# Designs tried in a protein design run: designed miniproteins, single chains, continued (4). Part 107

Each design is a single chain, and the fold is of that chain. pLDDT is the mean over its residues in the fold that is shown.

## One batch from the design tools (miniprotein)

Design m15724
Fold by ESMFold2-Fast:
Structure m15724 (fold): chain A 86 residues (1-86)
Amino acid sequence: SKLKEKLLELLKKKDIDGALKFLSETFNVEIDKDNPPAVELFPDEDLAVAFNFLLGVKFNFPREVLEELLSLVKDEELKEALSTFL
């Protein structure tokens, strides 16, 4: 999908802020570490997990939390791109 391609482009550039902003504006979700957006606000679970993973990277969540989120990603290409932030 074009959306996945744009997200992967931003992740390959290590542009965490750009990736969060892109997803935030696309799905009308807030960038707030204390209030992660509900899964149903995203068209698929991988995008919801990716958003929460990137929040964790931006706000320095523990590695164990990031590894748990990464384990929930079903798309291998997206999982590989996100894993480069560990």
Scores: mean pLDDT 84

Design m15725
Fold by ESMFold2-Fast:
Structure m15725 (fold): chain A 96 residues (1-96)
Amino acid sequence: SSLDRLMARIQELRAESTDPAVRATLDEIIALIQDYQEGRVSNEEFVEGLSRLSSRLARLAEQLRESDPELAAKILQVEVDISMLIIKLIVEIKAS
């Protein structure tokens, strides 16, 4: 599934990242995805949580752009994947 691929990508980025703020944010996204898969959060709560954490990743990528452009680019790719998932979930919520 799209969610399983996103989870795998986030876990890979988390393993490669040495920046503590990036790792902490990725750990929060992993926990949120797990809570969603276990039915502990609603679709609306999941979208809200992903949006907040996505915004945090975007700020971290901007901060890292000069010092670690490779990590910044990888974070931005994860951001694209999260944004696509949010759009899909919003469409599914509105269709229900």
Scores: mean pLDDT 85

Design m15726
Fold by ESMFold2-Fast:
Structure m15726 (fold): chain A 63 residues (1-63)
Amino acid sequence: SFSDLELSEEQLEEVRKLEEELQKEAKELLEKHSIDDKETQDILKKKVAEAQKYVEELMRQAA
């Protein structure tokens, strides 16, 4: 859980907003495409990787 990270309250709020945006984008993709579609799966994986990179950047700023 992102809440287990040593982040400031402001950084935790940014992570919460990122989670909200990811959930919204994933929902929109699944409404228009099948989860079994390779293309849809690749898009979702890319978005998760981008979110992980953003969290890693926040952690480096905190260090």
Scores: mean pLDDT 71

Design m15727
Fold by ESMFold2-Fast:
Structure m15727 (fold): chain A 89 residues (1-89)
Amino acid sequence: VSEKLLEEVKELIESIKDKPESEQREAIIEFAVSRFGLNREELEKDEETLEKLIKAVKEGDAEKFLEILKELVEREIEEGIKLIEEAVS
């Protein structure tokens, strides 16, 4: 349900856009972990991606926010496939 997800991201952005960056960062991590099953420890270490997500929040760009999350999910899937391929090689 792409429309519902886009609205949820818009609501997230509106709730945190005026908060300190530390609170924005935590809210972004919680959203990604709860909605997409992304690893919290990996996200906390990915400063570059978190900076891009915070920028999308400050700009009010829900579509850009979702594009960045899509890239994170795709990367995690690719890493899983690589581990399986290495095990059978």
Scores: mean pLDDT 78

Design m15728
Fold by ESMFold2-Fast:
Structure m15728 (fold): chain A 72 residues (1-72)
Amino acid sequence: SAADEALARRAAEAARASEHGASAGATKVYGLGQAGVADREAARAAAMEAMRNRDGDGEYGKQLVERAYRGG
């Protein structure tokens, strides 16, 4: 679904941002590294749980994330 594709795209963007160190400056400047990490992990867990409930098997969600990460 469009919602699952949006969640997968957000997960792929987060992975790419991590690879390029996009969050490094924000973590240091705002001093929210620990809170920011916890919030991102909670959001990721919620997104994965939502996809799992929709899929039943979870395979579809995993494939969607991989597809978004590769750019197609």
Scores: mean pLDDT 52

Design m15729
Fold by ESMFold2-Fast:
Structure m15729 (fold): chain A 104 residues (1-104)
Amino acid sequence: MTAEELRREGERVVEGIRELGEKGGSAADFAKLGDRAAEIVRRGIEAGHYEVAARIAREAAKAMAEALKKSGDKLSPEEVAKMVGEAIRLIGLSVEAELLARRA
């Protein structure tokens, strides 16, 4: 996997989160995209593409936060907590990747 392939896969999942935020979606739909983003980020870390992986994780977390701002008032407290958990997980992965990049 090249850094460019990783970037394109990351851009697609971030776009998917944004589109779901605009159209409206369930917490379960956002969780599936969050899981996909985490998978892509971990594959990037394993391949040594730390800076690209960190960027994808940050952009995915930001997209989740923006979706919550747009539709959080229409979600149950449980669904809000689930989406917040997904965003926190992605932030954690971005920090992990940034720390690895600094050591490389």
Scores: mean pLDDT 85

Design m15730
Fold by ESMFold2-Fast:
Structure m15730 (fold): chain A 80 residues (1-80)
Amino acid sequence: DKEEEIKREIEELLEQAEEALKKGDYEEAARLLAEAYWLLINSDSLSEETKEEFRKRLAELAEQLPQEAKVLLAKILEEK
């Protein structure tokens, strides 16, 4: 199931981003969050409810980044 596979991939990326945040690996956390965001916005298989849940979690984790890592995340997202 394409939806189930994409949901799992986004979950793994968000979990890895959370671990990177805990370790202080902010550049890795920003990269992982950007990858999760790209999968989220480019997926036509996810339900609206699932997309909303992932958007909330992604935003919550992104807010935990220091300013320099927030700038990095924004730059990565601009290169789409």
Scores: mean pLDDT 81

Design m15731
Fold by ESMFold2-Fast:
Structure m15731 (fold): chain A 64 residues (1-64)
Amino acid sequence: SKEEKGLKIRKEVDELVKQGMSVVDAMTKMSKKYLSKEQLELAREIGDKLREIGDEINKKYGVE
């Protein structure tokens, strides 16, 4: 489901941030992993979810 995809992406971003990566760099890696030229419509939806996750993580880790 869409919710399961969001949770997986959030876990991977959170793991990268815990390893010392910036939230911006972690989000960039995740967007490249989940963005596809052939699935442009789905890629846009994933991009929106990545932005939401980035905002939540920025607030959690005190990064503006």
Scores: mean pLDDT 71

Design m15732
Fold by ESMFold2-Fast:
Structure m15732 (fold): chain A 65 residues (1-65)
Amino acid sequence: DEKKKKAIEKLKARMKSLGLDVKIEEKDGKIIITAPVTTYQQKMALMAEAVEMELETGLEVEVKI
């Protein structure tokens, strides 16, 4: 799914700009994002991007920090 690939790339690029490497997995029809969040800015940005990804893809997004 091209929309899903673009959403994943966008999230990775955004998080990388904040110094955060994210691990993204797809399992049981949902997206799982794992990230070693160390700042409030990183946490807020990650949560916002996760919500946007759910809206764009229609898939459930789970965030592990």
Scores: mean pLDDT 80

Design m15733
Fold by ESMFold2-Fast:
Structure m15733 (fold): chain A 99 residues (1-99)
Amino acid sequence: MLTKEQLKKRAEGLLSRIDYLKEVAERIKKETNDPEVLELVDKAMSLLDKAREEVQKALEAIDNGDIETAQKELDHAESLLDEAERVLAEAVRKYNEIK
């Protein structure tokens, strides 16, 4: 069984990844006016916002002692984060092709 402390550390790790990817997305958005790149960045940012909401729900579940719900919410947050990373990688690739 995962401990409350282990789940909190996982949540903190996911939040750090979200913050890093948000900074990357904001930098690209500032440096481009290409509509395809902007659409991908906006999609990635939306996924990052949803991932953050799921991490917040997980932290609330941890505080309520609902370890099973916390784990499911963190798994969902990680899935959203992985999708955001994939979309943002595509945005970076397109951005580098057009400068």
Scores: mean pLDDT 86

Design m15734
Fold by ESMFold2-Fast:
Structure m15734 (fold): chain A 86 residues (1-86)
Amino acid sequence: SEAEKRKKLIEAVKKIMEVIKKNNKPEDVADTLLSHVDSLDEESAKIVKELAELIKKGSSPEEIAEVILKDPELEELVLTIAEEID
């Protein structure tokens, strides 16, 4: 469901943000996201770059998740990154 998807994404974003906070390097998460950009189309790559900027800016997990929900490829990418952190 949409609600389950949103909740899952918010949790994934929070998990990624915990890595940022623990390492004090928002750039690390941005670099991880950007490392997948060349496998994405130009529109998805643009959204991933926007996501990286939101993370650096300190946007809320909810705000970030709303951007992710607009792109199914980005949803999969973020969920994959969160799984890799495990």
Scores: mean pLDDT 72

Design m15735
Fold by ESMFold2-Fast:
Structure m15735 (fold): chain A 62 residues (1-62)
Amino acid sequence: GGPERPLDPTVMSPEELAAALEAVGATDIVIEPADPRDGDVVRITFVGPEGARVTIEFTYRA
């Protein structure tokens, strides 16, 4: 089961993050690296529901 508390993208798994993005209508979701380690910089690229390509970078915390 998912956490009851608000999800923080810095501690979410790549699978949870992809699912959350799909739930808001994002497509073409790419998360690199697929298996981030604590302290790694994670890059997410996706196409939002309005067709805009977005890239987000953050430090992953395990």
Scores: mean pLDDT 69

Design m15736
Fold by ESMFold2-Fast:
Structure m15736 (fold): chain A 67 residues (1-67)
Amino acid sequence: MKVTVTAKGSAGKGTVIISFTKGGTTLFVELPASATTKTVTVDAPAGSTVVVSGGASLDVTFTVTET
């Protein structure tokens, strides 16, 4: 499964944490705290549960694509 996350910074700084969980295994991906705009694409196992958390002053958009 392909997951694309875009984090947009505003006046503040923050960190986006992306979590993928399947079969008791969890993967974590972080975006830089000072990113004004950052896009990350991560390959995760199909059927993973995806959770995105953002810091203050971040707008977060994410898209999940399955193969």
Scores: mean pLDDT 62

Design m15737
Fold by ESMFold2-Fast:
Structure m15737 (fold): chain A 100 residues (1-100)
Amino acid sequence: MSIDEKTLEMVEERMREVLETYSDDQVVQEAVNLIKLSSLTQSESLFKRIVEIIVRLLREHRPQAIPDLIKRLKEERKKSLENKDYKTADGLDYAIKLLE
């Protein structure tokens, strides 16, 4: 079992916890935070898989929060590009495309 598998399980569990108790705004904020934290990993594939899990769960459980999430992710992507953080920008772009 790889470190990647454990990380994905932890992200999914955290998202399930916030989806049970938090408002749409708080769920969006947590999703943004988890995506940003995952951008600090060196594994591009792990980053994309984390994004895929977060997007899937939000589309399943909080589809009404998607427009706000897209808006926030686009703003974060713009900042990443301005800072020449292409790895983070690519991951955020992946999330945006999955949500649109």
Scores: mean pLDDT 80

Design m15738
Fold by ESMFold2-Fast:
Structure m15738 (fold): chain A 76 residues (1-76)
Amino acid sequence: GMDLTGSQLKVLQYIEEHGPASRKELEEATGASAKTIRQMEEKGYIKQDEKGKYILTEKGAEKLRELAPESIRQPK
């Protein structure tokens, strides 16, 4: 399914609030496991940049708006 767990939602929120984050930063901040973060990448909600940091995809941003609209930053 396309449903997110609470930890997966927190991963999306963290990246939206803080920008690109390492796997360890996401694990420590959200409680998500490395496997959970990998599953989110496989689902296309996050992707790695050239430095190996996770960034939010358009699909991830849309899912965050759907599930937690108050957590998404307004575009500048």
Scores: mean pLDDT 76

Design m15739
Fold by ESMFold2-Fast:
Structure m15739 (fold): chain A 85 residues (1-85)
Amino acid sequence: SKREAAARILEATKKTISQKSVSSKGAVNFFVETMRFVKTVADEETRQKLNELVEKAKEAESLPDEETRKFIQELLDEAIELILS
């Protein structure tokens, strides 16, 4: 139930950042804040992997908005797979 709830939150975040109005900074900020919550319901091993995704997301903030949005969506897909495994 907690993993399913976290996966639903990740899917909702993905839908939000897929909008063309969302800037690179906005997409990264949404991702980081969502990860803060999701990490609280993850086991220790998964939490370390999620921290690696957060660092990758921060590096993407310097990219053009469209490229950052696409990259953050890919990181959200990875986070969903990690939570549901």
Scores: mean pLDDT 85

Design m15740
Fold by ESMFold2-Fast:
Order: sequence, then C-alpha cells, then structure tokens
Structure m15740 (fold): chain A 83 residues (1-83)
Amino acid sequence: MKSLAEIYLQRAQQLVQEAENAYNNAKVKTEKSQQLLQQLQSAYDQLLQLLSTSNSKEAIDGQLQQIESIAQQLKNEIKKAEA
C-alpha cells in the first residue's frame, strides 16, 4: 500500500515534470517563465524537506497547493507568451 507521503510525492513529481516539459517545449521563454520554473523547483525541494522533517499534514498540504499554483502559473505564462 502506498503511504500518504508517497502519494504526495508522486503528485508533486507529476506536476513538476509536466511543467518542466511544457517549459522545454515552449517556443518563447520569458524571464517570468524562467523565474516561475525556479520557484517551482524550490517549492518541490521544500516539499521534500517537509516530508522528511515534518509530520504536519497541514504544512504538507499547503506546500503541495503552492506547487500546483506555481505549475499552473508557469503553464499560463507559456501559453500567453506564445499567443
């Protein structure tokens, strides 16, 4: 059975990989999209630290939501820049 931590990790990995793939395939790379990619990678690293050092489900949920938000912002920025 997958632990809750494994489920969170898999979801975060999927979001990061999808966003990184979108960025790499983007025809136009803006400064904002580069900053959002760096923020996404930093947010993912923070989630990994929380999963290893914290048992606060609220903190982990909040960090995953932040990753989801940044990933969506990155995808939106790429789409806007190519329009």
Scores: mean pLDDT 82

Design m15741
Fold by ESMFold2-Fast:
Structure m15741 (fold): chain A 60 residues (1-60)
Amino acid sequence: SSEFEVFRRFLASQSKVPETMSVRDFLLNLGFSEALLEELERRGVDLDAPLSEVRDLLLA
């Protein structure tokens, strides 16, 4: 989806991401939609894992 590409570009532009915040909490805090969360889950992303642990996978 276009929202996934927006999120991916946003992550690539960040020099640092929170180490203790989950993917779910980070996305919801930034105002991303539940539809993006569902897409990430379908892609095999653990939404309850820390964003810092999955960032490289999302940028691959």
Scores: mean pLDDT 79

Design m15742
Fold by ESMFold2-Fast:
Structure m15742 (fold): chain A 60 residues (1-60)
Amino acid sequence: SMEEEKILELVRKKEYEEAAKLLQEISLKDFNLAKKILNKLMRENPEAVKKILSVPTPKV
């Protein structure tokens, strides 16, 4: 999906804050898609996942 490709692009550019934000937005609209993207990242780049999950989420 375009969302998956965008997150992978942000990870490639080491823009973990933007990747975390986009993943959060996807999880609110399509949790299964967010889970699929996160699982793929866990297999291919677990270090990036650790960085994404360590980004402070802005409390709304």
Scores: mean pLDDT 78

Design m15743
Fold by ESMFold2-Fast:
Structure m15743 (fold): chain A 58 residues (1-58)
Amino acid sequence: GKLVVLKEDVKPLDKPEVTIPKGTKLEILEEIDEENVKAKIVSSGAEVIVPKSKLEEL
């Protein structure tokens, strides 16, 4: 999928107890809706739902 990076610290919509730090690299797996994507954290393989507005293309 498409490689992106977090522009700021983000709490995933599906895991709000977790904070993913700014600069974390993600691979977009699928679009959930107009504002959100399902993405894989490249370093861990964990899948999270994050806002598109917090992502920057690599």
Scores: mean pLDDT 83

Design m15744
Fold by ESMFold2-Fast:
Structure m15744 (fold): chain A 87 residues (1-87)
Amino acid sequence: SAALRELADRATERRVRISDVREVLDPDGNGTVPLDDAIALLQEVARRLGLDPAIGVELAKSLDKDGNGTVPVVDLVEALRTLAAEA
């Protein structure tokens, strides 16, 4: 989606904020993002940084420690910042 691509742009530029992720991927304000959405975002950021998109999938899955199919917004933002810092 256009909103997901805008988040990926901000993450790649090291400008992503918790509020950006909440607005797009956590509209209910429960503090979590569906795992599939986290996978899609981390794959797109990895791709834009010239990394293997599989790194994004593995990273997203590692954030779903409870196996409930959701990722905490805070953990997703830190993962995005980590990817951008390593590229």
Scores: mean pLDDT 81

Design m15745
Fold by ESMFold2-Fast:
Structure m15745 (fold): chain A 97 residues (1-97)
Amino acid sequence: TASASVTLKADKDIVTVKVTNQGTAVAEVTVTSAADGSSSSATVVPGETVYLPVAPTKELTVTVTISSGSGTFVIEGLDSGDTSAAPVASATLTVEA
């Protein structure tokens, strides 16, 4: 089991986190809002894109956990629930177990 975390910071409130699993490992993803410490989680299978709601915040932490293998995850913070919105913050996270 391995996990990695990244912090997204934006000048606009992030309300949705878009996570794309570009790897071959099944991942558990948790998003934690810095505004109130609330979190949401989802399982993201290889090739899947998941949209996680977050309490409006300009700073959040995304933690990705895998049990075996490796994965590359594209993480995008959106200022809207519209999945076509341009990201206000983004990161790529690589995890190897």
Scores: mean pLDDT 82

Design m15746
Fold by ESMFold2-Fast:
Structure m15746 (fold): chain A 99 residues (1-99)
Amino acid sequence: MKEELIRRLEEEARRVIELARRQGRRSLEELVRRYLEKAKKLIELTKDPDKRKKIAERVIEELRAAEEALRRGNFSAASIIVTGGLIDLERLIEEIKKE
């Protein structure tokens, strides 16, 4: 269900936000929050259940990669991952608007 996908995204994002906060990385906290909001918007705009699942899986994978980078002390890698994800989500939102 769409609601279950959104809940999973919120759980994964919360872990990254908490870790960034503990490391004093306020800019990354805000970046992850924007990424989560764009991901939720894209999922709500996507009518195909299979496409929604694929989007959610990719976002979860990117959030987990960012969490792992932060746990290793690699803030730059975490920022690059989340920024790239944001760009991809914004592109997909614009594509759906043209449908």
Scores: mean pLDDT 85

Design m15747
Fold by ESMFold2-Fast:
Order: C-alpha cells, then structure tokens, then sequence
Structure m15747 (fold): chain A 73 residues (1-73)
C-alpha cells in the first residue's frame, strides 16, 4: 500500500542517518503524491497525520514523533 511504502521510506532515511523530521516529511510527501499529482499543504498535513499514526502503531516513541512534527511546522 502507499502507506507501507511511505513507512519504508521513513525507515530508509532514518537508517541513512537523516533526521526524523526529514524522514517523516519525505514519507508524508510520498504518501500525498500517491493520491494527487500536485498535493496541497492540506494534503501533506493529512499525510503527516497518517504517517505519525502508523509510526505510533509500529512502536516509535510518541515524544520522537511529536518533536519531528514540531520541527516540520
């Protein structure tokens, strides 16, 4: 699924030594692009929420997710 691909992309960026904020932003952009050729800021924000929820379900600490989301503001 597009969400599974986005989560895999997040993992690849983190494993490559990139920041969690960059990894989450890239995952959200990839997810948004799977639905729309030109995603709006709203589409990206919705994708960020979906990626954050999937990371919570995968056991990523809430504090790390919140810090990444705050950095992307």
Amino acid sequence: SPLERAIELYREYVEAGESRALAMGMAALELALSYKERPTLEDIEEALERVAEALREAGVPEAEIEEALRTLE
Scores: mean pLDDT 81

Design m15748
Fold by ESMFold2-Fast:
Structure m15748 (fold): chain A 99 residues (1-99)
Amino acid sequence: PLAEALRVLLEKLKEWYDKNKSKLSKEAQELAEELLKALEEAVRYAEAGDIEKMNEALLRALDLLEKLGKALSKEQLEEFTKVFIEALRASAEKLKQAL
């Protein structure tokens, strides 16, 4: 259930990146790619039941998310925030299916 929720979050952020990467600075592109990589690692560790390594990957993702937010323009940050909220909503629905 948690791995599926994290996968939905990852997929939504990948869709955002593919749609927007040509509009991003090189710094924002690099941070977005590292964020996606950290989330991919979190999914793999969640699937393996390695909660400690999953948490480490999620903490890296949070640090990268903060840095990405600072690297985005105001308009890009507003669009990213909307996508991120929808990704969190979709992720939460996957968690509900496990209850």
Scores: mean pLDDT 85

Design m15749
Fold by ESMFold2-Fast:
Structure m15749 (fold): chain A 73 residues (1-73)
Amino acid sequence: SVHTGKGALEGGKAGVELAKAGDAGGGISAGQYAIRYGNEALADPNADEEGRKLAEEGIRLGKEAVELGRKAM
């Protein structure tokens, strides 16, 4: 859904910001949350195009947040 996809995108953005600010744990946690929410949105057979795009971007940013957070540890 759009709401789940939006949640994934917001989580991914927050995760990247936290990791860049030196909050490695916060960045990893938010990034993992974004990946989970994004995959949930993509698994929804009724997901609209906007929801899928938001979810895909959220997963991408979530993975970046986890990578940045791990590097900051």
Scores: mean pLDDT 82

Design m15750
Fold by ESMFold2-Fast:
Structure m15750 (fold): chain A 90 residues (1-90)
Amino acid sequence: ATLEQLKKELVQELEAVSFESKAAERIKKELITAINESESLEDLKTKLEIAQRRLEELLEEVKDPKLKKELELLLSLVKNLIDKVEAAMS
């Protein structure tokens, strides 16, 4: 798979999920932008790992149960995207 094909696949997986919280939707859109701006598989993996860490840190601070649930789902999606990038690098 080419970098462009992988990026399209990852973006489609993120776009398949809609969040009710504006904060979760903003983070999803920022992640889509980061994926589209990635220049290599290594850069793509690095950007996704940065997003994972930021989501984990945000989840330690968030008190709203609905937002927490949506961010937990987004974190699970990011972890799955990282697995797909790693598979493409093998």
Scores: mean pLDDT 87

Design m15751
Fold by ESMFold2-Fast:
Structure m15751 (fold): chain A 68 residues (1-68)
Amino acid sequence: KIKQLEQQRKDVEQQKKDQVQRYDLGVQSSLDSGNKEGAEELKKKKEELQKKYDDEIKKLQEQAQQLS
């Protein structure tokens, strides 16, 4: 089961990277179009998303440590 937790952690880390990149592109697109309010909203959503992924990664790491 440790290998499953390690795989889940890697999957979550990859999802975080992909989502962060999409939000960064969205922020840049909003700024390029002059939509500063939309860019700020996307930045806030990005920070909330990063926190959720970091919390999930931490939980998976702690579970793996308990099993090892």
Scores: mean pLDDT 80

Design m15752
Fold by ESMFold2-Fast:
Structure m15752 (fold): chain A 92 residues (1-92)
Amino acid sequence: SLEERLEEATRRGAEAAREAGELIKEGADPVLSTGRRLRAIGDALTAALYGRRAGRPELGAEGVERAAEAAEEAGDEVLAKGLREMAEATRS
């Protein structure tokens, strides 16, 4: 179902955002952290899309916000800010 796809995208986005922050803290190759950031953004966009297609854009926005919270907890303020702006746009 669209709701199952939304929940999976939400979970994957938050996981990728957390992984990106940990890679940055470890001083890993920036290509690796950038790859995780792009995955987090892609999964957040997927959650937003499924929410919109289900007629429930607020659920998509909540998915994007979970990824933003994961980025903030991991110390990635830049990714967190971008994801929050995406969540606000998703509600509009």
Scores: mean pLDDT 87

Design m15753
Fold by ESMFold2-Fast:
Structure m15753 (fold): chain A 76 residues (1-76)
Amino acid sequence: MAEEYLKKAIEAAKAGDAEAAAKYLEQALRSGAPLSDVEKAALTAWRYLVSQGKEEEALALLERVGKAVRERKAAE
């Protein structure tokens, strides 16, 4: 159900909820979502947040998700 978490992350970002978006992206990673899909969803979430003037929250989301992605790549 990794695709469901990616969808929820984008919906949260559309609603301006960066914290929920980040949590759903992390849950997608833990559920085995492909790294490329998580990275695309994170960029999509970032674009929605930036379009709403939430640039600081958008950067924090990218840093948080980027760290989780790097940790998973290091484990592979």
Scores: mean pLDDT 83

Design m15754
Fold by ESMFold2-Fast:
Structure m15754 (fold): chain A 82 residues (1-82)
Amino acid sequence: MKKRERLLELFRELLERKEIDGDDLLLELAKAVGIPESEELSGEKIIEAMKEAGIPQELIDAFLDWLEGKISKEELREVLEK
């Protein structure tokens, strides 16, 4: 499966979980985009890798807004399904 499709599937799986830990979410996303565990995880690196994998900028922006508590999990799911 291409990185883009795997990452979109991972977003759907994570959004279906009742409880999501932000650190666990970032680790799972880093693994999906191929960032080694030996590298320091920064949000900027994960965002760039998502963009390189072909994730739409609208979804990346919504994901960041959700992490900052600006939007709900439901609103993030609506962006994903567009």
Scores: mean pLDDT 68

Design m15755
Fold by ESMFold2-Fast:
Structure m15755 (fold): chain A 65 residues (1-65)
Amino acid sequence: SLVEQLRQLAKEAQTLSPEEAIELVRKRREELLAQTEDPEQRAQIESAFDDMIAYFEELKEELEK
């Protein structure tokens, strides 16, 4: 499921620097979208992955302060 893929990705990303986590999440987003043709499913994937990227961007900002 998308939820399980996101959960696994989040666990992996947490072991990386915020910059590396963002790159990993973006790569997985592109890979999943390349395999998905349905517009509604694509929108759900984009929303979920964009939320995860935003989380790591916020974490990066907090660590820089």
Scores: mean pLDDT 81

Design m15756
Fold by ESMFold2-Fast:
Structure m15756 (fold): chain A 80 residues (1-80)
Amino acid sequence: SAEAELERRLEERGEEARAAGVSREEVEALVREALQTLLGLPPEEAERVVHLQRTLATDPSLEPEAEALAALLRERLAAR
């Protein structure tokens, strides 16, 4: 699924950054870059994905926004 593929790519970039001994902020920057280069997301959409990942851990009321973003990502992955 598109969501599983996105999660896998984010995990790969995160593990790569952690192995390089980079900070959480640097991991987020690499994730933004990966979303832009691998999935073709605009910078603002990539930043929203990173923000939602952080915020969903503390605020489940963002579930509708996460679902809307997931639908957008599925469309972008299918178009690619």
Scores: mean pLDDT 61

Design m15757
Fold by ESMFold2-Fast:
Structure m15757 (fold): chain A 81 residues (1-81)
Amino acid sequence: MDLSAPAEKHVVIEGTAKSLADRRQAMLAAAEAGFEVHEISPTKLKVEGDVTAQERPKVEDLIAKMKEVFSELKVEETKLA
């Protein structure tokens, strides 16, 4: 059965971690939320994933956690067709 709606948004979170420990926490939080983690540099991470409407609370929780561990945070949401 088609219980999964097509992904509504592609979410990209880029940030500079305050420390290596904060970077690790960010990576773990992203992985637990099912996002892909790309290491840009030892302090900069790019986290991305496709999100359905039902997954919004997980994305909002992830963004809140990222705001605590990143000194600089950029969030981009692209609506998928």
Scores: mean pLDDT 76

Design m15758
Fold by ESMFold2-Fast:
Structure m15758 (fold): chain A 104 residues (1-104)
Amino acid sequence: MEEAKKIADELEEIKKTEGLEKAFKKARELLEKARKAIIEGKYEEAIALAVGVGLFAQKILNEDPNNEEARKILIEAQILYKAALEKVTDEEEIDARIEEALNG
């Protein structure tokens, strides 16, 4: 997916130029955009955002396996990707899946 790779590359550039904290902030903004896209029925946009953020988070974990923030971002990205594929219409269902995965 070319758009997902572009998103991952943009996050890597932010990390390189502005630092990891700014890249994580942008990644979380993109995950919120993915969540909204799912609820709006924009599943292709949601998939591209979730996959792109997930690729970035996985790359950080390959470099630093103990990075808790990258792990949480990856988990949220994977949940949003699955929710988009399943065409989930209930925002509370998405929030419940994220809460269970991060705190259960």
Scores: mean pLDDT 86

